# Ledger of designs, part 67: designed miniproteins, single chains, continued (4)

Each design is a single chain, and the fold is of that chain. pLDDT is the mean over its residues in the fold that is shown.

## One batch from the design tools (miniprotein)

Design m14469
Fold by ESMFold2-Fast:
Structure m14469 (fold): chain A 83 residues (1-83)
Amino acid sequence: AEELAKEAEKEAEEGVKAALEAVKVAPREKLPEAIGLVLRAIGAGIQGRIYAKKGDKEGAKKALEEAKKVLKEAKELLKEVKK
C-alpha cells in the first residue's frame, strides 16, 4: 500500500509540474482546464497518502491510476497549448 502511495505521490508531483507549465502558456479559454488538472493532481497525491495510512492497497492503487491519468492529460494539454 505504501509503495503504491509513494508512486501515486511521484506521478501526482509530475502531473502538478506539467499542469503548471500548461497554466503558464495556456490561452485564457484553456486556463480553467489547466488549473483543474493542477487541483486533480494534488487531490490524487493526497488520496494516495490517506489510503496508505489506512493500509488500503486497493485505494492506493486507484489513487495511483488517477495520478497517472491526470499526468497523461496534463502532458497532452501542454502539447496542445504549445501548438
Scores: mean pLDDT 79

Design m14470
Fold by ESMFold2-Fast:
Structure m14470 (fold): chain A 99 residues (1-99)
Amino acid sequence: SLTEERVLAEFDLEIYEGPDGSKLLYKGKARLVETPDGLLAIVLEETGERFEIAPVSVRKLDEKTAEIDAIVRRSDGTLYPARIVLKDGKIEKIYLLPP
């Protein structure tokens, strides 16, 4: 385990409610961190809100695009199934499904 939180990446992020992406919840800067317990979390820079990420499966769609199915824990402790979209190894979008 790490002794402190480690920043792994910084990126622009869009978060949507539902699998169709019809409701935008966030658009702005975010960072991916590794917690001292070895968990991954995404921190929204403007709000400080945290999404702890438990990956379930990874699918490579093409040489630049991958999708991760994950369980996301928000700062309030609510768990959401999520689809995370990566382009060129960077997180671009998260789709939060109903808990």
Scores: mean pLDDT 83

Design m14471
Fold by ESMFold2-Fast:
Structure m14471 (fold): chain A 57 residues (1-57)
Amino acid sequence: MEASKAATEEILRLKKEYNLTDEQVSQLGRLALQLIVEGKSPEEIEKALREKAEEIL
């Protein structure tokens, strides 16, 4: 629950900051789900999502 909430909040923040498309947001959502299943911490998920957003620009 906590990791999922952190992932959702970070994706919405990145969408606003980088003006991401729906397709780019979907890519971040898939990465977030994978990291949550792998048991990554909220901080690790947030870092990975930010790095991925920067790569897909």
Scores: mean pLDDT 81

Design m14472
Fold by ESMFold2-Fast:
Structure m14472 (fold): chain A 116 residues (1-116)
Amino acid sequence: MISLTESGGGTVAEGGSRTLTSKASGFDFSKANISWWRQAPGQLPEFVASISADGKKILYDPRYAGRATISVDFAKKTATLDLSNLRAEDTATYYDVVTSEDGVLAFGEGVTLTVV
């Protein structure tokens, strides 16, 4: 069974920065694509960023271009989303999502970020 433990949420001031982290157990990040998604209150889940299993293909939603950096430490089995220049509209629950060519393998439980 794949398990994702997310951290780095909480309350942060506008213009601030926050690092969201997800640690995997029961599986190897080098064999799956890693993505971060967000769900704002009352809204549908939206894509933020992704990195391919080989680390060579990185994608960002245009709203996060220059404000987000996705990375993976394969040895530590940790996926990280660094967010900067935070805005009130960045208030959401953020999810680490693990996918393969067969579809979604696992979701984290979500980490809530509140920008004030």
Scores: mean pLDDT 81

Design m14473
Fold by ESMFold2-Fast:
Structure m14473 (fold): chain A 69 residues (1-69)
Amino acid sequence: HMHMERSEQAVRDSLRTLMLVQGVPEEEAERIIEESDFDELKEKIAELQKTLQPQADIGREAAREIAAE
């Protein structure tokens, strides 16, 4: 079996974090991630990172706090 799960998981986790920082509910973010192809996930991350560049570190911390609740 060929598994790229680490790379794919990192992409999915990054997109989820960025969506949560933008105020997307976790259940909606999960739906988008599950329904999106790997290429779509990469494109969404690139677009969100351009918007959130100044807040990248803060965004990840905030998303972790939301996920912990």
Scores: mean pLDDT 66

Design m14474
Fold by ESMFold2-Fast:
Structure m14474 (fold): chain A 101 residues (1-101)
Amino acid sequence: LDKEIELLEKYIKENPDDANAWFELGRAYDLKGEYEKAIEAYEKAVKLDPNNARAWLNLGEAYFKKGEYEKAIEAYQKALDISPNNTRAKKLLEEAKKKLE
């Protein structure tokens, strides 16, 4: 995993506009439990490719892991706007809403 992060960071240094590389970097940090770094990488991914429903979903999950439920809801809603039939996004959205009760 650390090797994957090192290779992705090196690649991104030369290819900073590759949205998929930022998304994969976010996933690698997510797997390490480094949610703040995962959020930063996912934010860059969705700025470069705002129609990537998976990146929005993973951004929401990272916000949820940090207890930022309102931001998680916004990200999950964006994922659903792109992919309305995503049952996982619908379930995660409801779970985040319950945390605000």
Scores: mean pLDDT 87

Design m14475
Fold by ESMFold2-Fast:
Structure m14475 (fold): chain A 144 residues (1-144)
Amino acid sequence: SERLRRAAELLREAAELLREAARSVQKAVPELKSAVDALERAAEHAETAARLVEEGDVAGAARYMRRAVDDTGDAVGLIRKAGLKLVGTPEAGVLRDVLRQVAEAARLMAEAARLLGDDGTANLAEATAQAADRAYQTILKLNE
């Protein structure tokens, strides 16, 4: 699935931006490291789901897509927590860029889940995108 492969790319790009941010900060390092790990797992699960769709294993694809969405949700929570600790730093801007990429990845996973008839995973992915958008707005307001 092109949508799932694109979601995996966005999640890996987000993980790399967070890895760079973690090198520059004195606070929130454990949250950033855990978020990187969650985004890397989400990307791997999304790529596995894409391969299983291509192989015709719809049930396998749905299981891995659900795992990708769950890992993405974990990352959003960790990034939000890190953002609250990094108020007033340049890295808060990086966290907002990461949340924008994560929200886009979650929307692509929601579209892929709908195409597979997995409304439960689609709804969870949409909720994850909305959580990322809310985290973005929270970090933005605290840094104004």
Scores: mean pLDDT 91

Design m14476
Fold by ESMFold2-Fast:
Parts: structure tokens; C-alpha cells; sequence
Structure m14476 (fold): chain A 55 residues (1-55)
């Protein structure tokens, strides 16, 4: 169902964002770089949800 696809997209997006934040912090990235990456991952998730809803 569409709901299950959206729930999976949210889970996968959350895991990607969390890993990216951990990797950036381990690499000594600035808070500005971390915030930019979080925003990019949020925008990617919203775009994926839109694609699922348009299927």
C-alpha cells in the first residue's frame, strides 16, 4: 500500500540522515555542514514521498 511505502521511505531516510550526521561528526565537519546535510536529506525524503503519492 502507499502508506507502507511512505513508512518505509521515512525509515530509510531517517537511517541515511543519522548515518550521515555520525559520519560528518566523526570527520570533524562543522555544525553548518551537518545542518546543510540534514536539510538535503529532508528534501530528498519529501521528494521521495511525493513520487510515491504520484504513483
Amino acid sequence: SMKEKIEQAIREGTLRANKAVIDLRDAGASENEIMKKVKEEQERLLERIKQIEEE
Scores: mean pLDDT 86

Design m14477
Fold by ESMFold2-Fast:
Structure m14477 (fold): chain A 68 residues (1-68)
Amino acid sequence: MSAEEVIKAAERALAAAERLPLDPALREQAIGLYRQAIKLAEQGKVEEAEALLRRAEDLMVRGVILSL
């Protein structure tokens, strides 16, 4: 994935996190990881940014399950 793709994916996920019924603690953790992924992608650390993006997505999925 390119740096631009990571940034776009993280921005879309941040918008979704504000609208989805998520566990508050997991929402805050996911938001933090998405923001950090954007910073790493902007620095050209694409592999590290992709790893954080994947971790944030896992937390988002868990957050939805816990809020059901």
Scores: mean pLDDT 77

Design m14479
Fold by ESMFold2-Fast:
Formats: C-alpha cells, sequence, structure tokens
Structure m14479 (fold): chain A 66 residues (1-66)
C-alpha cells in the first residue's frame, strides 16, 4: 500500500483510540481484546470504503500498524 493509505490508517486508529479513552473516562469498562477488535474492524471498513481496497488488503495494512 502507498504511504498515503498507511497515514490515513494511522489517523483512523488514533481517532478510534481517543473514542475509547473518552468512553473509559465516562465510566465505561471495556474488555481490551473487544475494544481492539472493534477498532481494527472499523479501520478496515473505512479503508475499504475510502480507497476501494479488498478486505484482505485493508486487514493487512491495519495488522502492520497494530
Amino acid sequence: ASEEIREEARKILEEKQRELVREVLAGKQLDNEEARRRIREEAVRRLMEKYGLSREEAEKIVEELM
């Protein structure tokens, strides 16, 4: 994948991590494995939607960053 796609993936992951931190600060306790799975799946979906990547390609990029 291009560096542009990887940079976008990093931004998505950072955004989703900030959402998780806000939920924890609001008193929600989340399972760390469950939270990671949700963040990963959302990043994959967004990369597929924005760049027309296959699920396999998007999963590979997200896996490299997580």
Scores: mean pLDDT 76

Design m14480
Fold by ESMFold2-Fast:
Structure m14480 (fold): chain A 59 residues (1-59)
Amino acid sequence: VEEHLRAGDVVGAELALLGALRAGEITPEQALAGVEIIRAHPDDPERAIAELRRRGIPA
């Protein structure tokens, strides 16, 4: 997720969250929150990464 966000690849970041959900690393609620965080901060990847980590999402 972190690598995709720093590269400006929002779609890749969202696909990485789906991968983590499928692997059982995050909950469906964390995946939904993660997508919302990514979309709320399209021009600030470091803020998005920090908010994902506060939610217990590996970024």
Scores: mean pLDDT 79

Design m14481
Fold by ESMFold2-Fast:
Structure m14481 (fold): chain A 62 residues (1-62)
Amino acid sequence: ASAEQIAKAERGEKSTRDALLAVGASEEEAERAAQQVRDAVLAGNSKEAMRIATLALSRVGG
């Protein structure tokens, strides 16, 4: 992956983890979702990354 893709993936990972922890997700749940978002961004699948983050947040019940 390009340096830009890696930076975008890192930002997506951090944002997803922080958002999930803020709504009361466990560290394990937040890390799992963050890793999935990172992998999707690295694969060039921005839609999939957004879907994963949205689903994880809705599942925790905010």
Scores: mean pLDDT 80

Design m14482
Fold by ESMFold2-Fast:
Structure m14482 (fold): chain A 56 residues (1-56)
Amino acid sequence: MKISKVKLTIDGKTYNGILIEEGDRLILIFDDGSAYAITKEEFEKLKEKGAKLEVL
């Protein structure tokens, strides 16, 4: 399990949170209390649509 601080920019908005990486799964927990569980493949599709993730 790998945990990183992240900044996600999507649809002109920026969110701060943490990324938990477990094998092919990504769990994003943001400071506003929202949480998302996606696969690495789903995340790559989001990046193709313009989402930007910065990992510290």
Scores: mean pLDDT 76

Design m14483
Fold by ESMFold2-Fast:
Structure m14483 (fold): chain A 65 residues (1-65)
Amino acid sequence: SEEKLQEANKLALEGLLKASDGNYEEAGKLFVEAGKIYEELGQYDEAALLYEAAIEAFEKAKNYE
């Protein structure tokens, strides 16, 4: 479970880097993957934040392209 938590954190950080580079579609995908892992670990608050970040990223990808 600790290794899964580290993977989720890694994916979330990659998502933030992609968003910083303006690659919002890739950021959204990474946030969804991180959120799924947090959800599997029972960390529902963290999963919800990542799913919300993914929604915002996908909205930016569609509205600013």
Scores: mean pLDDT 86

Design m14484
Fold by ESMFold2-Fast:
Structure m14484 (fold): chain A 68 residues (1-68)
Amino acid sequence: MLSDEEKLKALGELVKLTKEGYDAYKKGDYKKATKLFKEALDLAKKNKMPQQVIDDLQKLYDKYKKAA
């Protein structure tokens, strides 16, 4: 089982990646935004995050990939 500290660290990293992804999208850097959302999606899958979180990140990745 992942420790509570490992889970909290993974959540913090996920939040950082999604924030950086949104910031890149706002600046029109769609390729960078797509890369950051893919990293967030991969992190969520690796850490067995709730399916809803994975689905939401997948939709954002697909949306921004089309814009890139």
Scores: mean pLDDT 78

Design m14485
Fold by ESMFold2-Fast:
Structure m14485 (fold): chain A 92 residues (1-92)
Amino acid sequence: MEVDPEPAFSSSLSETQKEALLLLAQGALAFEAGDYEKAAELFEEAARLALEAGDLVLAAEALRKLAEALEKLGDEEKAAEARARAEELLAA
């Protein structure tokens, strides 16, 4: 019933969701490199964009990754907040 403009490279994702996925991937690379501060920044931005796009699953994944990065940085309060937000979104 719907016709995609480019069937070979058609995207069912919004531009905002694509940006969130890119930031999530960049954050994961920073996390693996040990750059936890940079990873936390990227995951927080990814979660924000995912929420704006209405992608609660993507937002929850980004918040979970943010919590892991914050725990590595010693920010237990912010890590607990991020985990609580992620669990709330996944309870849909």
Scores: mean pLDDT 79

Design m14486
Fold by ESMFold2-Fast:
Structure m14486 (fold): chain A 59 residues (1-59)
Amino acid sequence: GEEDAEEAERRSAEAYLRALTGEISREEAAKQLREVAEEYADNPEAVQGAENGIRALGL
């Protein structure tokens, strides 16, 4: 549902920010973002958000 889409976006943002702060590696963040895209594959906005995060990490 819409709440699930919002949760996916939030998880993607968290993974991205944690990579930027050095809390996790860029590779680990990209892995988490791919997992979000896979779990929410039926939601185009969630997938696009995760893909944009991976691209922003330079991966």
Scores: mean pLDDT 82

Design m14487
Fold by ESMFold2-Fast:
Structure m14487 (fold): chain A 80 residues (1-80)
Amino acid sequence: SMEKLEEAKEKLEKLKEQAIKAIEEGDFKEAEKIIEEMKKYVKEEVSKLSPRQATLLLAFYLALMGEIFVAERKAKRKKE
């Protein structure tokens, strides 16, 4: 349902915020754990959605992962 898609998107957005905060604090180990949680969550949620909704969730997830990777590269260049 649309409600399940929006709930999944909100959960992923919160996890992205936590991952970026961990990265900014230099806790790359915590960020790695959050990224693995996001990957596991998306894999589980896409199995519960229609093909169209699963595609939308995957596109959203990939955009969030892009933001995390940009933040990680920026932080590593400043701290390492």
Scores: mean pLDDT 85

Design m14488
Fold by ESMFold2-Fast:
Order: C-alpha cells, then sequence, then structure tokens
Structure m14488 (fold): chain A 101 residues (1-101)
C-alpha cells in the first residue's frame, strides 16, 4: 500500500510536469508567432490543460479503489499527454512557418 501510493504520487507528479511543460511550450510559440495565430495556440494549450484535469480526475477515481490501478491510469495518461503535446507543437510550428511564407 505505501509503495503503491508512492508510485501513484510519482506518476501524478510526472503527468503534471509533462502537461505543464507542453502548455508552456504552446504559450511560448503563441507569443513568438503572428497575433492572428495566438487564439489557435491558446486553444491548444487549453485543450492540454483540460486533458490534464480529466486525466487527474480519472486517476483519482481509479486510486480510490486501488492505488496501483491509479498509478496505471496515470502512466497511460502520461503517454497520451506526451503524444498530444507533441502533436500540438508540430501543428503550431507548421502554422507559424505557413504564416511566414
Amino acid sequence: TAAARAELERAQAELRRVAEEGIATLRELGARGTPELRPVFDAMADALRNFLEGALALTAEAAAADPARGAEVARQALEDARALGEGFRAEAEALIAAARA
């Protein structure tokens, strides 16, 4: 139980860290792009924030039944958060490049 709880806490912390880094990167790209693209990058950052909030809620629900299950949910959400953040970054950079052409 103590080991499972510690693993859950580590997985939740890593999920938050990765999602927050993704949000910060999108905000930075928005600040460096054209003003017309800023609402698009803000929407991407908001989508990643909403994903994080939903993922943490699902992790908490799973953890209430079993901390080990909560850790599994958090680890899966971490992989999903990485994929979503990378996809948004690639799209944001493509939009900036297109706007400069």
Scores: mean pLDDT 84

Design m14489
Fold by ESMFold2-Fast:
Structure m14489 (fold): chain A 74 residues (1-74)
Amino acid sequence: SDKRAEELFKEGLEAYKRGDYEKAAELFEEAAGLARDPELQERIVENLVKVLEKLGRDEEAQVLREGLEWRRAS
């Protein structure tokens, strides 16, 4: 549900603000999986990329970034 995705996304943003990047990544990953609205999913994935970079998960972040670029071009 998009409502649940938005709730998880908000929780993830709060975790990110606290510097809890591992928790933020987990919440963003769950939110992205539940989001059906394309614009909501893009916003969640953009923040997931940022937190993955903070965690040094650069390869995973790059794959997601490339996915966003292709989605925007399509």
Scores: mean pLDDT 83

Design m14490
Fold by ESMFold2-Fast:
Structure m14490 (fold): chain A 54 residues (1-54)
Amino acid sequence: SVMDLVKQQMLVLADTTERIIEARKAGASDEEIDKIVEEGHKQIQALLQEYEAQ
């Protein structure tokens, strides 16, 4: 359902945000943070693609 898609996207956003915070605490570079953002974006795109395939 659309609501499940929204909820899953919100969970990916929350997880990505936590990973960025922890990475910054560990001294991660901007390039390392960009990779975390890209991974989160890829996960959201996969959720959207799976929904469209239903």
Scores: mean pLDDT 86

Design m14491
Fold by ESMFold2-Fast:
Structure m14491 (fold): chain A 55 residues (1-55)
Amino acid sequence: MSAEELAELGALTRALIASGKYDPEEVQRLGARAAATGDEADWARLRAWAAEAGL
């Protein structure tokens, strides 16, 4: 994963936690896994949650 993608992922996970709509531990776990593996499915799930939260 690129430095730019890691920065975007970090911003997205922080925004999701700040929204209060999702379990912070679950968001952090998913974000950490996406960062470690580059898994597009994990990345897509985080983006879907952001869309659901109106982010």
Scores: mean pLDDT 81

Design m14492
Fold by ESMFold2-Fast:
Structure m14492 (fold): chain A 66 residues (1-66)
Amino acid sequence: SDVITMVAQHELRKLLEEQGWSEEEINEILELLSKIRDPAALSEVVQAVKDGASFEEVKELIEKKI
């Protein structure tokens, strides 16, 4: 794992916590993201979270990329 990916996942975790996501939901999304090697998919997920997307919406976005 590279440092940039680790930092990005840590910052995404903080954003999800601030939006009231459960630790279980956060862990599920981060695990799904770890299966994707496409940087565009990570950027799309971060943007969706910033736009206020729900757990279900974010999960569906990731599933389309796996």
Scores: mean pLDDT 75

Design m14493
Fold by ESMFold2-Fast:
Structure m14493 (fold): chain A 65 residues (1-65)
Amino acid sequence: MQKVVSIATALEIRMVGLGIRATVEEVDGKVVLTFSEDTPEARELAKEAKEELEKLGVEAEIYFK
């Protein structure tokens, strides 16, 4: 699961840099992203994350509060 860890780390760095708060979890081989706010920046980051994970054959679920 090195590829998932690398993506999670990159997402955490990006989130901190943009002031976006989100939780990244791995559940049954899929990545669950829960964003604290529904903003255009959070939606764009979520879209990028989902596309990158899907390219690697990893399913992603996105949630906003």
Scores: mean pLDDT 72

Design m14494
Fold by ESMFold2-Fast:
Structure m14494 (fold): chain A 68 residues (1-68)
Amino acid sequence: LAAGRAGDPAHVEPLIAALSDPDPEVREAAAVALGLIGDPRAVEPLRAATSDPDVRVRLAAQAALARI
């Protein structure tokens, strides 16, 4: 059962939600964290984030995808 471990839904789902946060700092942090976790469920949300209007979020999403 997935529970509070690296790469499980307890870590990934809140971070995926944070990629849609109105604050670009929150979106950037979420993209970085998703890259460190490396869960493939984050691939599609991170690809969407590579089109984000904020350059820092786009760079973080690209770096995260490179780790997955």
Scores: mean pLDDT 75

Design m14495
Fold by ESMFold2-Fast:
Structure m14495 (fold): chain A 109 residues (1-109)
Amino acid sequence: DEVEKKKKELEDFRKEHEDEFLEDLRRVANSEARNRHQALTREEAKAMLEAYEKGAPMSSLHDVRVSILNDESFSSIEEKIKKENDEETAKILIEFARRLRALNAEANA
């Protein structure tokens, strides 16, 4: 009961701080305009938004993106995701990581 209450408070606090980022992410996903301020491509923004709507926490999505940008091996990313997340969330994050790696490879090819 106390653990569940603290977990909910932490989740609500995190969501409050994600509102601005989510609004910006949605704007990028729906826009073709150049955005010098945002390091996110439209396709990356769409992938993150879809994963978030499926139930993945924004913090976990951000961590996955950072790992990909740091050129971490997929095996390392997958192991980290499975260790830090429940099975359902891990499946969403692994699919997101695969999609994001494909987009990053396309952009750098």
Scores: mean pLDDT 69

Design m14496
Fold by ESMFold2-Fast:
Structure m14496 (fold): chain A 61 residues (1-61)
Amino acid sequence: SEHAQKALEAARQAAADGATTLAAALVGGMYFSGAPKEEVEEAAKEAGVSIEEALRRASQL
């Protein structure tokens, strides 16, 4: 939970800085660490990244 929250904040900051690929990777990392799909989906939306890209990154790991 704490790890996922830090990843979420890092993802939104990366997205705000225009680092969309990094934001997607961070959101994908949340999914890989066992975060619920609904929370990952919300994180992707909050960070302004594609859910499809985030999940693709998670699937490639």
Scores: mean pLDDT 73

Design m14497
Fold by ESMFold2-Fast:
Structure m14497 (fold): chain A 69 residues (1-69)
Amino acid sequence: ASPEEIEAAIRRAALAVAEAVDAGDATEEEVIRVVARHLAEKFGIPVEEVERRIRRELAALRAAGARAP
């Protein structure tokens, strides 16, 4: 997969985590673990790296206050 494809998938994952947590479906940590494992398998990246990148993206989204593009 291209770096751009991986970045887009991680960004979508961070948004999905935020939505699931806001909906009360699961805790942030639970959703991150499930999504990170899936992406790690799909792209052949260590799960710890995917989790770190999702957390960074989620933190950036929170800092930006959910601003529209």
Scores: mean pLDDT 78

Design m14498
Fold by ESMFold2-Fast:
Structure m14498 (fold): chain A 64 residues (1-64)
Amino acid sequence: MEEIEKLIKEIEEILKKLGDKEKLEEFKKRVEYELQHSEPETVKAILEDELEKLKLKLEAEEKE
């Protein structure tokens, strides 16, 4: 579960940098739901996919 907590923190930090508070709240609700209803491997895969997408978005904005 420590890896999942680390992924959650990294995603939250990127969302804070992007200034999207609505997306941050939606993400927190999604994570809470998935932690209750999905297997740890599924949660990790979802978080890794979200992190990859956010890293691409952040990189695109910073290259401006």
Scores: mean pLDDT 77

Design m14499
Fold by ESMFold2-Fast:
Structure m14499 (fold): chain A 61 residues (1-61)
Amino acid sequence: SAVEEGEELKKKAIEALKAGNIKEATELMRQSIRKYLEAGDTKGAVEAGNEFAKLKYEVLK
């Protein structure tokens, strides 16, 4: 499902971010958010974006 694809892309985005691949992580997270929105899961999209932003802040400080 699109939600399952969104979850997989979110996991890949977090892995890329932890590896220091910020550009790749950002693109993967955008794809994840798009998949949640395609599924009609607006809350899931917002939560994924917020989780990524928080983690990115922790990695980049």
Scores: mean pLDDT 82

Design m14500
Fold by ESMFold2-Fast:
Structure m14500 (fold): chain A 83 residues (1-83)
Amino acid sequence: MEEFEELKERLEELIKRLLELMKKAPAELIPWAIGAILRAIGLEFEAELYAKKGELEKAKKLLEEAIEVVEEAIRELEKKLEE
């Protein structure tokens, strides 16, 4: 439970970071970054459903996948902003 909540907090922090980077991004990249956020939110909803079923290991993997999606989006935006 606590580990699951820690992953949710990490995901929330990463989404906030991505939103801050989007403020500096070219308008043409905004739809793509929004797409990454929506994918991560979808994975988080699936994770909560598995957690409610008691399948905590699957739930954690889905949150880890959501975190990876947002981290990848952050890396790509940071690369584009450094160019």
Scores: mean pLDDT 83

Design m14501
Fold by ESMFold2-Fast:
Structure m14501 (fold): chain A 68 residues (1-68)
Amino acid sequence: NAIELKNLALELSQKYPQLTVTIVGTNTVLVSGNLGPNTLIALTLSLMGEYPDFTVSLSGDNILVSKK
């Protein structure tokens, strides 16, 4: 829901202040940054571990975190 997405976006912004965190649609948080592909892959894997109740995927230069 909207409250859970806002809380997730705020938490991600606090943990990763160098990244841009945006809510997209109704169930997804978009994470983007000026990072190389290896760093994006490593961050995606880290987020999968931190947020096991969410689906985390890499889409181009962006990381998508969606509530299941």
Scores: mean pLDDT 77

Design m14502
Fold by ESMFold2-Fast:
Structure m14502 (fold): chain A 55 residues (1-55)
Amino acid sequence: MEEIEKIEREIRELEERLRRLERLPDTLENQIEIGVLRLEIGVLKTVLKKLKEKL
């Protein structure tokens, strides 16, 4: 349960970071960072799904 809560919190923090970047000018640097954040969120959501399936 604690592990699930920690991952859910991390996902929320990354999604907040993503929303902030999407409000900034559309620069190559920002596009790369957005891509990395989306990938990280996707991985964490996959881990979260697997953890919930074990319960």
Scores: mean pLDDT 80

Design m14503
Fold by ESMFold2-Fast:
Structure m14503 (fold): chain A 60 residues (1-60)
Amino acid sequence: KPVVYRALRYVPKTGPDDLALRPGETVEVLEEIDENWVKARSLETGETGRVPKRYLEKVE
């Protein structure tokens, strides 16, 4: 079962590899990049990119 997270706030795209998210948008975490960032896929758009971990809340 994929680990699903929800965006706690608006997340802007700050770089070419970053994923922009709206508040409440759900993502699947694909990979932990470092202590601050994950690679995720938006379940609404299918786009993938880097997201700051602090802006995500795990949902079940």
Scores: mean pLDDT 80

Design m14504
Fold by ESMFold2-Fast:
Structure m14504 (fold): chain A 78 residues (1-78)
Amino acid sequence: SEAEKKILEAMGKILESVKSDPESLKKAEEYIKKGVEKYQQGDLEGFKEYLEKAAESAPEENKEKAKEAAEKMYEAAK
């Protein structure tokens, strides 16, 4: 669906914001996975919380970009 495409594109942007730091990448991937599990359970609040945690794991210089991508991923899902 178009919504799935937008979610995947936004997820890619979150990962791009963390990929330069292996520890940040690992944390973001773990949080995104937990967020997706919440989304599959119909828990949009849990999904949002884990996406915000994924964005907070980004290096300081990329946090704003990561937060914007997390917000877009959440908006595409609701």
Scores: mean pLDDT 83

Design m14505
Fold by ESMFold2-Fast:
Structure m14505 (fold): chain A 84 residues (1-84)
Amino acid sequence: SLEEVRAWVREKLERLLAADPEEQEELIEEIVAWARTLSPEEVAAAVEVATERLAAEIAAGAPEERILTLARLLAALGDVWLEK
């Protein structure tokens, strides 16, 4: 369901932002591989959750490195969405 997709992305975003740089690359690859198995509507929901988190982190004054990590994930998810 779309709610299960949103919940999964939220959980993975928390893991990603807590991870070291090497683990972050592996987590982004895991998230992207999972997103490729989703329907177009489910990928759009994942993009929406990542976009909302990026906006919230910017509004909260998060460090640049944190913003760039989220932007990198969002760009990769956007590529998956465009391929559907």
Scores: mean pLDDT 85

